# Ledger of designs, part 1: designed miniproteins, single chains

Every score and structure here is a prediction.

Each design is a single chain, and the fold is of that chain. pLDDT is the mean over its residues in the fold that is shown.

## One batch from the design tools (miniprotein)

Design m1
Fold by ESMFold2-Fast:
Structure m1 (fold): chain A 62 residues (1-62)
Amino acid sequence: SDAAVAALRDAAAAQRARLEAATAADLAAETDPAKQAAIRDEADAELAALERLTAEREAALR
């Protein structure tokens, strides 16, 4: 249903915001550029996985 898709999108947006806030906090706490790069790479991978899973779940609700 459209309501289920909207709820899924809202949940995904909330998870993205949490991941972005956690990444910002980790980056603010880290002074080593190589470790900052690793934090960004991990965040990019987590966001990509969230986008993929959200799209798959949205397709399943149609």
Scores: mean pLDDT 87

Design m2
Fold by ESMFold2-Fast:
Structure m2 (fold): chain A 85 residues (1-85)
Amino acid sequence: MSEEDMKEIAEILNELKKIEGVEVEIDGNTITVTVNGDKKSLELVLEKMKKLEEIEGVEVERHGNIFIITLKADKEKLEVLYSGL
């Protein structure tokens, strides 16, 4: 993953944080997105998840109202992500 990919992911995560009822938790290379909102909030999250899946090295798994995002990034790339949050 490139530094530009990390910045794009940070922007998408910041957009997700602005959606009502959406919680974003980051633990290393794993991001958990929980949707406690209505159907409209879920639809907005699904649009953001589609964008994330287009980035090489991003894997997205859905478990009901929970999305688990795994990044194939080293520690240096993760620092770029964290600086953008």
Scores: mean pLDDT 84

Design m3
Fold by ESMFold2-Fast:
Structure m3 (fold): chain A 59 residues (1-59)
Amino acid sequence: DLLAEVGKIIPIDENGNYLFHVTDLRGREADIGVNTDDPYAVAGKLSAAGFSVHRITKR
């Protein structure tokens, strides 16, 4: 489950102030809600863990 793998790295919040469009190494994709004041730090953690961040949208 892609959401469970992402949730090991960052806290997922479906009402978060940012939405991250991510893919994994298998080509699965998801939109991940995150509540953060530093979206670039979150994107960096996801990239370091092997996810590709394609879009970051502020809600």
Scores: mean pLDDT 82

Design m4
Fold by ESMFold2-Fast:
Structure m4 (fold): chain A 64 residues (1-64)
Amino acid sequence: DLEAAIDEVLKRSGRRRLTWAETARLVMEFTGLSFEEALQIVQQSTDRRELTKAEALEIVRANQ
């Protein structure tokens, strides 16, 4: 479950937002893309340095 995976990342980090690398790892896990491809997608999808759960959900879902 994508939402549960995001919640686990946030719980583990103790932060309220995800890094580009954490979001890219989720894209990789849920799409089958490489980490490099996933990171490029995240970089192209946001101008923010940290992403909310909603933003991470949108990026992953758009690439499934």
Scores: mean pLDDT 84

Design m5
Fold by ESMFold2-Fast:
Structure m5 (fold): chain A 67 residues (1-67)
Amino acid sequence: SREEIRKERGELAKPLNEKKPFTIEFIKEFREKSKELAIKEGRLTEEELEEIDKLLEEAEKLEEERK
């Protein structure tokens, strides 16, 4: 459902806000999981997908800088 997608998006933001280390594996898993939910439910809007992409980009940059 959309609610589950929003929750997944929120979880992606948590590591960034809490300043916890983010792994690329974790980021990719979250993206795939969110996308699967969106496809299965068919209820996700493009707006929500764009927001997820933005959060993933920020998380990936943090992970790259860590290495």
Scores: mean pLDDT 63

Design m6
Fold by ESMFold2-Fast:
Structure m6 (fold): chain A 64 residues (1-64)
Amino acid sequence: SMEEEIKRLLELAEKLRRASEQARRVAKELRERGAPQEVVDRILALADAYAKKAEELEQQVKEL
């Protein structure tokens, strides 16, 4: 059903937003501990990708 589809997409979007927030926290901690900038940048890129995917799923829900 459309309601089940909407629920599934929103649950996935929420998980991706949490993953993005966790990745940003990890990147910050690694930076504070002197990790190479390349490693920090890679984790931040993952965080951005997760956030973008969450936004895409939220947009799909608005179009249903």
Scores: mean pLDDT 88

Design m7
Fold by ESMFold2-Fast:
Structure m7 (fold): chain A 68 residues (1-68)
Amino acid sequence: YQEELEKRGIPPVLARMLAYLLEHGSKEEIEEFARYLEELAEKAREVNPELAETYRIAAEFLREYVEK
């Protein structure tokens, strides 16, 4: 998970946290965190568009995992 997230442009610290969530978290926890990242992306969009895109990509990855 961590290497795949880093390949998609997610910073190592965030990628590590998300990998841990995907390995140990419940479906509900993963869905809740994806929603949280989506909110962070919207808030960051005007201040740091690159960071906003990072959060959006991370949320998409979590959503994609839940569908499996």
Scores: mean pLDDT 79

Design m8
Fold by ESMFold2-Fast:
Structure m8 (fold): chain A 62 residues (1-62)
Amino acid sequence: SAAARAGAEAGRAAGAAAGSGDKGSVQIMNWGTEAAKRAGATGDEFAAAGTAGAVYGFHSSS
């Protein structure tokens, strides 16, 4: 859905920002999940998409 996609994008951006800030991976994943929720994603599936996006963002930013 659009919400899941927005959540993944927000998570990716959060992961990239956290990666640039040299933060731990667990913190990056948690932050990405919260960013996805704030972007309008709700429920465990959307939170998972945000977490996946955060991990991807971390890799892309390095």
Scores: mean pLDDT 57

Design m9
Fold by ESMFold2-Fast:
Order: sequence, then structure tokens, then C-alpha cells
Structure m9 (fold): chain A 98 residues (1-98)
Amino acid sequence: GDKMLLRIELVLERLAAESGRLAREGADQSRLDALKARAEQELKDILKEAEAKGKINRPSDDEVDAIIRALVQGAARIGIADPEAAEAALRKVEELLK
């Protein structure tokens, strides 16, 4: 089956869990910003791969970038607000990808 959506979910849930961990550790903002930048790039790579395989019709580059930034910011905020739920969600997605 097509695992593209599960790969996207894995990137976002991993970001949420890692953001929650950094917040608990009192890590600086630069580490959180680096995690968000990495997640944005991973999502862009997944979408480019899907487009190349004819799986999706790509929206405009500006629209895609805005959506990816919103998803990444949302995932980080959710993980910081509820780290335990974020860790549980990550484990569930990892199990689905095995």
C-alpha cells in the first residue's frame, strides 16, 4: 500500500515528541528551530517524491511552503503542550510502519 501519509504522520509525530522532550529539558530555542527546519525539509522531500511518482498534483510552491510551516509549527506546539500524548502518538505511528 501507499505509505506516504504514514511517513508524513511519522515526521510530524516525531517532531511533536522531540519538541516536548526539549521543552522538558529546558533546551534553547535554537535546538527547537533546528528540529522544525529538519521536519520542513523531510516533508518537502516526501511531497517531491510523491509528485515524481504521480501520486499527487502539487499546489504552488508558496502554498506548499505555507502549509508545511503551519503543520510543523502546530506539531511542535502540540508536543510542548502534551508531551505524553505526543510520545504515545509517535509509538503508534512507528508500529504501523513496521
Scores: mean pLDDT 80

Design m10
Fold by ESMFold2-Fast:
Structure m10 (fold): chain A 68 residues (1-68)
Amino acid sequence: SKVLERVEERIKKTEEALEKYKDNPVIRAMAERDLERLRKVYERIKTLEAQGASDEELEKLFEEEDKK
């Protein structure tokens, strides 16, 4: 789904930032926190999609979690 693809893209970008800024503890800590949050969102969306949730419902959940 488009929502899962967007979450995957954000996870990849965050992983790239974590790898690039290993020596910067502030940026690393922020990237690690974002990655943890994004992985939880991914698993929840994946579970709901498997249960037949609509793309609209999944998008709303991603927007709500992305805002936090």
Scores: mean pLDDT 78

Design m11
Fold by ESMFold2-Fast:
Order: sequence, then C-alpha cells, then structure tokens
Structure m11 (fold): chain A 54 residues (1-54)
Amino acid sequence: SKEKEEEIKEIVEEEGKKLKLSEEEIEEAFKEALKKGITEPLEIRKLLLEIKKK
C-alpha cells in the first residue's frame, strides 16, 4: 500500500543517513525493500548495511 511505501521510505532515509550512505545507495535500498516486501526497521537496516558493504 502507499502508506507502507511512505513508512519504508522514511525508515530507509533515517537509517541510511545514520550509516552515512550516499543518496544513490539509499535509493537502491528503498527499491530493494519494496521488491522484497521488507517493512521492519531492523531488516531495513540489514539491507542498508549490505548495500554499504558493496
């Protein structure tokens, strides 16, 4: 749903900023979270860390 997408976006942006990810990395994480249906903050953080490691 649109509401969940907005919530995921906020979490991805907040956690990505804390991890000092680039805007491109944050966008990649957001797209990946939507594709996989990842909604939990801890799982989103794990995804962001994996993207940062690349």
Scores: mean pLDDT 80

Design m12
Fold by ESMFold2-Fast:
Structure m12 (fold): chain A 66 residues (1-66)
Amino acid sequence: SKEEELARAIAVLQADPTGAVLVGEKGVYAVGRSGGASVHFDTREEAEKAAQELKAAAPGARLGEV
């Protein structure tokens, strides 16, 4: 489920809060030293909203675009 995908992304960032949250046209990508997780969305607007939620969960993470 999308909720489960998002939870995995949060877990990646919380394991390495200095990682990154990257917004793409159809998805959000969470990257850390131990790997990454992606959450796909149909629109960039949904991806941007999810990226802000991920950033809020891991304030040390860098926010970028791809």
Scores: mean pLDDT 79

Design m13
Fold by ESMFold2-Fast:
Structure m13 (fold): chain A 85 residues (1-85)
Amino acid sequence: VSPQALAAYNRGLELEALGRLDEAAEAYKQAIALDPSFAEAYYGLGRVYEAQGRLDEAAKAYRAALALKPDFAEARDELEKVLER
């Protein structure tokens, strides 16, 4: 992961913790744009979409994280939870 992608991801984590969900989504999207293989950034984006009630978009983001990192237990668990709605 590039330092720039990691910085954008960390900003996303901070914004998500503050409940600034739209800004958190933008930061995670920036991390993905800087490193398209950054599975954790897709997972973060999925959590933000889930918190916004955007469950289909959350599921897509979690599936992308799992495609990049098949053993990503947290992404798998959240995907299963979203699909149970």
Scores: mean pLDDT 86

Design m14
Fold by ESMFold2-Fast:
Parts: sequence; structure tokens; C-alpha cells
Structure m14 (fold): chain A 61 residues (1-61)
Amino acid sequence: SRAEELRERALREGLLSEEEIEAAEAAARGIGEVMGFDEEEVERLAALLIEAEVFVRRRAP
């Protein structure tokens, strides 16, 4: 899945720790619970959160 590919890439590049990725996934599940998202929607949100964190980290020197 896209979320799995992004997770592997972030870990490989050292931009995010395993704990940080797990936190993003937990946040996506929490938001999905409140918003009534299905499992696929939660996975897409998790991918977006991981991408956003990677984007921010890459911009910081």
C-alpha cells in the first residue's frame, strides 16, 4: 500500500523513527473514529500525515 511504501522510505532515509510513524498511524485512526472513516480512508489519511512529516523534516536543515 502507499502508506507502507511511505513508511519504509521514511525509515530508510532516517527522516522518521518507527515510533513517529506509529504515532502518525494512531493519529489517523483516532481521526477516522471521530469522522466515521472506513479502513481504506484511515490508511489514506495515515499516508498523508507521514508525507506531511517527511516534507517538514526535509525542509529543516
Scores: mean pLDDT 79

Design m15
Fold by ESMFold2-Fast:
Structure m15 (fold): chain A 60 residues (1-60)
Amino acid sequence: MKKSIEAEALLALGRMAASLGMYEKAVELYKKALELAKEAGDEELKKRAEEELEEAEKRL
């Protein structure tokens, strides 16, 4: 579904932001990815977004 593709793209952007030390932006992108994953009903993507978000928040 289109929403799953958008969520994957946001996760990739969040990972890029985190690699640049931009953890506030990474958290914002991961939160958007999580919402799209929920809307898509993609449980695997949702769990992945939650894990990435938790790790990024620990860096703040």
Scores: mean pLDDT 80

Design m16
Fold by ESMFold2-Fast:
Structure m16 (fold): chain A 55 residues (1-55)
Amino acid sequence: MIKLSDEEARALIEEVLPTLPEAERARVEALWNKGTPEALERATVAVLIARARAE
């Protein structure tokens, strides 16, 4: 996994979030809405894994 800054992680989540299935999108949004660094990291990892599996 690539280490991203908080700003880069947020940009990636915003870009990928609309492309995810509804269930995955809801889970990522829940993590995103927590606003903690740990939640942001978990959301970013989930988004990257989902995108990689879709490809």
Scores: mean pLDDT 72

Design m17
Fold by ESMFold2-Fast:
Structure m17 (fold): chain A 66 residues (1-66)
Amino acid sequence: MIKVTLTNLTAEGATAAALLAIGDGGEAKVYDGEPIKVVATGLSREGALEVAEAGVSSGGEAEIEF
């Protein structure tokens, strides 16, 4: 079970990352703060990389736990 934690996100970045996680068959928990945090779980290896890339491309930070 792969987990991706994204921090320092904008609303647009959080939405993109959450949709990618759900599309991979995983779950996304959005923590509504400023800036926004997303924790995605139940990801495939490929899906985890896409979620992490979306977070980083949005100016955030990504941590992947295998």
Scores: mean pLDDT 80

Design m18
Fold by ESMFold2-Fast:
Structure m18 (fold): chain A 86 residues (1-86)
Amino acid sequence: SAFEKLLKELEEESKKILEEIEELLKNKEDLEKVKKLKEEWKKKVALLKAYVEATGTAEQKEEFEKLIKKFEKELEEIIEKTLKEL
């Protein structure tokens, strides 16, 4: 389905962005790039959320929110772990 494809694409892109951010933070490299990756991901999520809110069923909105919150928590954990080591 179109919605299933949207979720899979979002999951794949989110995993890639988290991996890039984690690598940059571990190597203490290019904190400006980390900030840019976070903002670009947030912008993409906002656009997709608007689309899902306008076109999705209640169940699809719930699945989308769960996926977004999962990646938000993973991002927060990566950042928190790095900051504790400073």
Scores: mean pLDDT 80

Design m20
Fold by ESMFold2-Fast:
Structure m20 (fold): chain A 64 residues (1-64)
Amino acid sequence: MKEESELVAKAVGHVIRAIGAWLEGRLDEAIRDYEAAIETAKKVKNSEDFVKFLEEKLEELRRQ
């Protein structure tokens, strides 16, 4: 459905922003953007693997 495609696009947008913030050394912003991506991805059907991937990346970022 169109709504699900929009949610996927929003989640990916948050990931891109998180990567940008991380490259600029803004770890707090990167963490917030990854958290927003996870919240959005959880609303998508059959997104379990994608959510796990994002949670793994967020945990890696929090350890640095």
Scores: mean pLDDT 79

Design m21
Fold by ESMFold2-Fast:
Structure m21 (fold): chain A 60 residues (1-60)
Amino acid sequence: SNEEKAQKLVDELAEAIAEREGIDPETARKFAQSALKALENAYGLEKAIEMLENAVKELR
């Protein structure tokens, strides 16, 4: 489902941020969750997923 994809992307984004920036994984997860919520509110869940997929690609 889109909800499952979104949660997986939050986890992947959080891992990428934590690795790249050397920050606490829980803090990185909060950033990733906030990003998903903001994008979903602005563009809808399907577009938010697309944008998060692109963000993960850019960080890896």
Scores: mean pLDDT 83

Design m22
Fold by ESMFold2-Fast:
Structure m22 (fold): chain A 62 residues (1-62)
Amino acid sequence: GPIEQAELLAELYLRRTGASDELIEEAVKAIREGDYEKARELMRKAGVSDEQIKTIIELAKR
């Protein structure tokens, strides 16, 4: 569903930035739990673009 697709996109972009497995797991968990503020902060810290973050969060909210 949309949330599973958001989790996969977040993992893909985070892996491309060189983020650790621990950071990826924490960001995916934040998305799953609906903690979008934490997910945004973790993804920004890792270097995911604001446009990519917006796409992921909008998909997760569906």
Scores: mean pLDDT 86

Design m23
Fold by ESMFold2-Fast:
Parts: sequence; structure tokens; C-alpha cells
Structure m23 (fold): chain A 80 residues (1-80)
Amino acid sequence: MKLKVYFEGDFVEELEVEGENGGELAGKAAVKLLESRGYKVLSVKEVGEDSAIVEVEYNGKKYVFKAVLEGDTVHLTLIK
């Protein structure tokens, strides 16, 4: 499935991911984007049907992102 990924409201990239539900699709899209940007993915947790929480590390600092699927779009937001 082709998904448009937005980071903090800005369009970043279109990614192709496969998954059985919205949370899995959102999580996989977030992982692909974050890994391509040099983040190390520590954990992915599906939350509800259409969202995932992704914990990452970059240069020894930890960040937490929330990914939400709406239609063909994934919104990725920094929450910590």
C-alpha cells in the first residue's frame, strides 16, 4: 500500500508498506522513515486500530513518535 508520510504537518515522503491493519501500516511507515533518517528503532507498539507509538534513539538521545493512519496518509508527531 502506498502511504504519504507527514512529519509535524509537513509532507516528507511516499512509502510502500504491507500490513493487515492501520496500526501495523502506520508503525511500518514510521519505522521506514525514521530508519532512513538515521534513527535506531527501539520499540513499536500498536495503539488502537490506526495508530502506533515508536521509540527511537539518535546520537544517544531517545525520542518517542506517534504515527496515525488516516486514509492513505500517516501523520508522524514527536511526543517526547
Scores: mean pLDDT 83

Design m24
Fold by ESMFold2-Fast:
Structure m24 (fold): chain A 68 residues (1-68)
Amino acid sequence: SAAMADVALAVGNVFFKRGKYEEAAEMYRLAIALDPRNADAARNLAEALRKLGKEEEAAEYEKKAEEL
């Protein structure tokens, strides 16, 4: 649900702020699975993926966020 997606997004943001980018990416992926139209989750996943050096996958999620 969208509400559960918002919770996953918020938890992901806490991990991201703490520099736990792998855990942040996992939570952002969960948020997208719960609400595929969540542009914030897609954009934040792209940023976490960039921190992990996964530039190609990051570009894909940034594009998805722009198309939502």
Scores: mean pLDDT 88

Design m25
Fold by ESMFold2-Fast:
Structure m25 (fold): chain A 98 residues (1-98)
Amino acid sequence: MNEELKEALKLLDEGKYAEAKKLLERVIEEVERRIREVERRIAEAEAAGDEEAKRKALKELMELGAAHVAAAVLLVVLKKEIEKLPKEKQEEIKKELE
């Protein structure tokens, strides 16, 4: 995930906006899936009275939350950079995303 965020920054710097957007959206989808699984594990640990399992899951949730925020911020930056481009270039990027 950290490597994927670095790759997204590199793609942004190179003007490869469609590739950067696809990568960031994929990271967000994967992080959100993992957050849901961790939330399930927290609920299971609470039901079982397993404080150690709950603590571990909460730490993982915090790390996933940080990654989610980072990817979301980069996606906002990407959208703002695309909005600054001529409409013809914006349409090319939309076509690349389909």
Scores: mean pLDDT 82

Design m26
Fold by ESMFold2-Fast:
Structure m26 (fold): chain A 57 residues (1-57)
Amino acid sequence: DKIKELAEKLNLPVSTVRRILELYKEGLSVDEIAEKLGLPRSTVVRFFQEALELGLI
């Protein structure tokens, strides 16, 4: 599962990765996602980089 692989790469819970993906699909910005989930902006940026490489987004 690409979501599980992404969670392992980011050292985040699978539930957190799923929530980032949901917020992205809702049209939230990197900064809005980071603020809403209490994550560093750099973590959300890395999510998008890795998700693109995996073909998830």
Scores: mean pLDDT 84

Design m27
Fold by ESMFold2-Fast:
Structure m27 (fold): chain A 70 residues (1-70)
Amino acid sequence: AAAEAAVQALLDHIEAGLAALDPAKVDPAAVEAAREKLAQARAALAAGDVEKAWAYAVEAARALGAARNA
């Protein structure tokens, strides 16, 4: 469904964003939080819970943003 595709696209974007970070230049706690939320979003999507997957994906994106601003 379109909603599942949108969640997957956001998860892919977050994963690429995390991979592009220099770990020596960012807050490792914020990076860890982003990875944890990304994993939770993927688990929710695999379980068929698109609403939870989207919510966790948004939280992962927020944590990635915080890592970039630290």
Scores: mean pLDDT 81

Design m28
Fold by ESMFold2-Fast:
Structure m28 (fold): chain A 69 residues (1-69)
Amino acid sequence: MIKAATQEEVDRLKAELEARGEKFLGGGTVSEPGAIGLDDEKVVYATPEVPQEQIDEAKKAGIPVIVLD
């Protein structure tokens, strides 16, 4: 089964994020396994697959990072 994301599904996901009190400004996959995103408070969100060293580097630079479950 092949699933293709449509513009309508993207718009629905944006609406869902807004309903949860979160505003996702942008994000994507990193060159390695994992994904990062940025909210409207300039907080970086990282999936558990993002290397710990990259998270530590961001924290050292004074960037708040939240690792998702």
Scores: mean pLDDT 55

Design m29
Fold by ESMFold2-Fast:
Structure m29 (fold): chain A 72 residues (1-72)
Amino acid sequence: SQDELAELAAEAIREAAKELGITPVTDADGNKVYKNADMRKFAEKAIEKLREKLAELGREFVETPVPSDDFE
């Protein structure tokens, strides 16, 4: 479900921020946000965490077999 995916994404973001030592800051609207100068690294870690959570639930997002062509 979209709601379940949103909750998993929020958890992944929190865990990624914690592992990278990113401290959340308060937005102008009073919302807690996670920002860092290296947003690429943060985004990549959050995506990795999300994929791990989906796998742990036994519902892997990339379950469909794909040809392995990582290199050449």
Scores: mean pLDDT 66

Design m30
Fold by ESMFold2-Fast:
Structure m30 (fold): chain A 57 residues (1-57)
Amino acid sequence: MAKVEEVAEMIRNKASYEEIGKLLGTSGQTVRDIVEGRRGADPELESKVLRAYALAL
């Protein structure tokens, strides 16, 4: 699975939720739901996505 730094780089490069999801082995909708604070994702995946978005900003 991709490292948080790799996901953060994709976010900085304006990658879509679908592209980020593909890198993480999940759907773009799952990535979007995590970013928007919705439930239903694996806790480890949720933590990684949120940390990557925080690091990218």
Scores: mean pLDDT 75

Design m31
Fold by ESMFold2-Fast:
Structure m31 (fold): chain A 70 residues (1-70)
Amino acid sequence: MEAIEKAKKEIEEKAKELSEKLPAEEAIKKLEELYEKILKELAEKNLGNQGAVEELKKTLEEAKKYIEEK
């Protein structure tokens, strides 16, 4: 669970940073790039089970909504 918790925090922190510095569209694009990188790293370590991927996807969707609502 540590890698997944770290990834969720990384997505949340990046969303806050990007929402302050960039327009919503650009912030979302950068956040999606980070998400893809995290998924690739988890797959390489055999840590990307279905439950973990669903949790990260939910975190990404919430982060994207946070950016869009600002």
Scores: mean pLDDT 78

Design m32
Fold by ESMFold2-Fast:
Structure m32 (fold): chain A 71 residues (1-71)
Amino acid sequence: MKEEAEKYLEEGKRLREAGDYEGAIEKYDKAIELDPEYAEAYRNKGLALLALGREGEAVKYFKKALELNPE
């Protein structure tokens, strides 16, 4: 459900703001599981991966976010 996916996205954003990038990714993964076309969840997962130095993975998720919401 989109509403539940949005709650996980917000939880992930809070964890990322606290510097818990691994915890943020877990929440973004839950958002993606509930809404596989949730572009913002892929984008935020990319940002958390980039913060962890996982640049190759981050690029993959940024690309997916752009495919889902190119505008």
Scores: mean pLDDT 83

Design m33
Fold by ESMFold2-Fast:
Structure m33 (fold): chain A 60 residues (1-60)
Amino acid sequence: MTEEEYELLVKIARDTAEEAGDPEGGEVAVKALEESYEAGLSLEEAEKRVQEAVEAYQES
């Protein structure tokens, strides 16, 4: 994904977590986005990894 896409998704993840009152869940999503961006993954693969990370966090 591009740097602009990464920055936008990080903002959305943090804004969503703030509205939900779950900043820890927001940081889980941001961490997954950061790792995906650093690994050079596509936007689609990054979204999948974020969904998997957030789902695991919510079910733990």
Scores: mean pLDDT 80

Design m34
Fold by ESMFold2-Fast:
Structure m34 (fold): chain A 61 residues (1-61)
Amino acid sequence: MTLLDKVEAEVASMSVEELEEFIKNNTTSPGGGAYIEGADEAQREELLRLTVKSLLLNEAA
C-alpha cells in the first residue's frame, strides 16, 4: 500500500474549511510558514491541500 495514495485520498476528502481547520490544529510546532494568506480563491484551495499533504507526508517522512 502506498502512503502517497492514502495521503491524496485524505486530502481529496477534505473541504477547504476542513483543510484550514486541520492546518490550524496541526501546526502547533513551527514548520516554516503557510502560504495561504492573501492567495487567490483557486490557488488558496490548492495551497491548503498542498499544506495538509505536506503535513501528513512530513509525519511519515
Scores: mean pLDDT 66

Design m35
Fold by ESMFold2-Fast:
Structure m35 (fold): chain A 59 residues (1-59)
Amino acid sequence: SNALIAEVGMHDLGVSREEAIEMSKMSPEELAERLKEKLGVEISLEKAKRIIDSLRKYM
């Protein structure tokens, strides 16, 4: 679960816990779009799915 911090970086991104919970309920496509809009970075669907899985395991 320590890899979760490195993969998600929620605190470094300035994302609240509430936002992280919402993100964990999103589809990989929705998460990728939201992160692109918020951070200006493009993430693959595979990476987005991995992030969601990690968020769900943490919560």
Scores: mean pLDDT 69

Design m36
Fold by ESMFold2-Fast:
Structure m36 (fold): chain A 69 residues (1-69)
Amino acid sequence: MAAEEAARNAQLDQIAQSMDSTGSTHPKVQKLYEKYKAGDLEGAKKELDEIIEEGRENAELERERVEEE
């Protein structure tokens, strides 16, 4: 329902804010942010779902693999 999508969009907004404040390092997060800013919410949601799935499995390891720059 639209209300659930609004909540999901709020989550995307929080991610975008985090990237804006900390700077993007992860390629998938960069893709999500680009799609979000372009208004491609469907694409951003797909990237978010992939990030969440991958993050759940290897959250700590994936973060350690993030570029140090």
Scores: mean pLDDT 64

Design m37
Fold by ESMFold2-Fast:
Structure m37 (fold): chain A 80 residues (1-80)
Amino acid sequence: SEFEKLKTIGLFLLIAASAEVFVLRRLGADEETIRKLEEEIEKLKEELKKAKTVEEIEEVIKKIDELIEELTRLEAELLA
């Protein structure tokens, strides 16, 4: 189903985000930034688990995409 596919995509995106946070820590991001990012990922995992409709999953995926954009910006700044 579309719901199951989107939920699986959301889960994989959250796994990717967690891996990116690990990379940021290794690149020298401060502990407070890492802690906030980990907290945000945990919150999104909870929202994804509680989602009951395709629309709810799509809203969570939008938030995950925004988080990934933030992670990409932080990585670029640390590599500059």
Scores: mean pLDDT 87

Design m38
Fold by ESMFold2-Fast:
Structure m38 (fold): chain A 66 residues (1-66)
Amino acid sequence: SDRDMVEDMEKTIEKYIEQATTQEQLDQLESGVEELVRLVEDLLGKEAAEEIRKRLLKLIEERRKK
């Protein structure tokens, strides 16, 4: 389902955030989040896209501080 595909993509990005060791990698992941958000908006709607965007960008911000 579209929901399951989105959840798998979200989990994959989370793993890459945890593995990131440079600010450049985190910048690339922010671009990946924006691409995922556009896809999610088309498939599941704007509200679901905004929740995923907010959550993943928060994880990236927290990783930047470490």
Scores: mean pLDDT 85

Design m39
Fold by ESMFold2-Fast:
Structure m39 (fold): chain A 94 residues (1-94)
Amino acid sequence: SKVEEVEKEIEKLIEELRARLKEEKDPATKLGLVGEFLGEVYALVRDLPAEDAERILSKTSEKVLALVEELAPELLETVKDMVNRTKATLLARL
């Protein structure tokens, strides 16, 4: 299904983000990588049914926050704000 294809693509994007965050040392560049990731996730979910879009974005948000806490804890509060803005943008579209 389209939903399953989107979920698989997001899992791939999370692993790509993990690898890039492990190698990157500059905080501004790390934030850019997270922003790029959230933009790609938003583009994938925005055209799904509302319930699926909200569910997938919420689960992805939990996973990205856990990843940032592990690999870039200094950025956690800024990333929480980025995640909340992405969620608000999706809610305004639905």
Scores: mean pLDDT 87

Design m40
Fold by ESMFold2-Fast:
Structure m40 (fold): chain A 74 residues (1-74)
Amino acid sequence: SAADEALLKKLEELAEKLLKEAEELEKEGKEKEAELLRGIAEGLIAIARGVALIAGDEELAKRLEELLEKVREK
């Protein structure tokens, strides 16, 4: 639905913002704060993937799963 698409877009945008903030904190030597923001971003990506799966968007769900794996490997 259009509501699911709007929610997914907002979750992706928020996750991207948190990942950028985490990168900035990491550059400042604030590893614990960076790790916390990455953890929150992981949670948002996982929620977005769940919504994509419920909506039947298998392509988006796979893309979000790949993004989640990359964030977790860091």
Scores: mean pLDDT 81

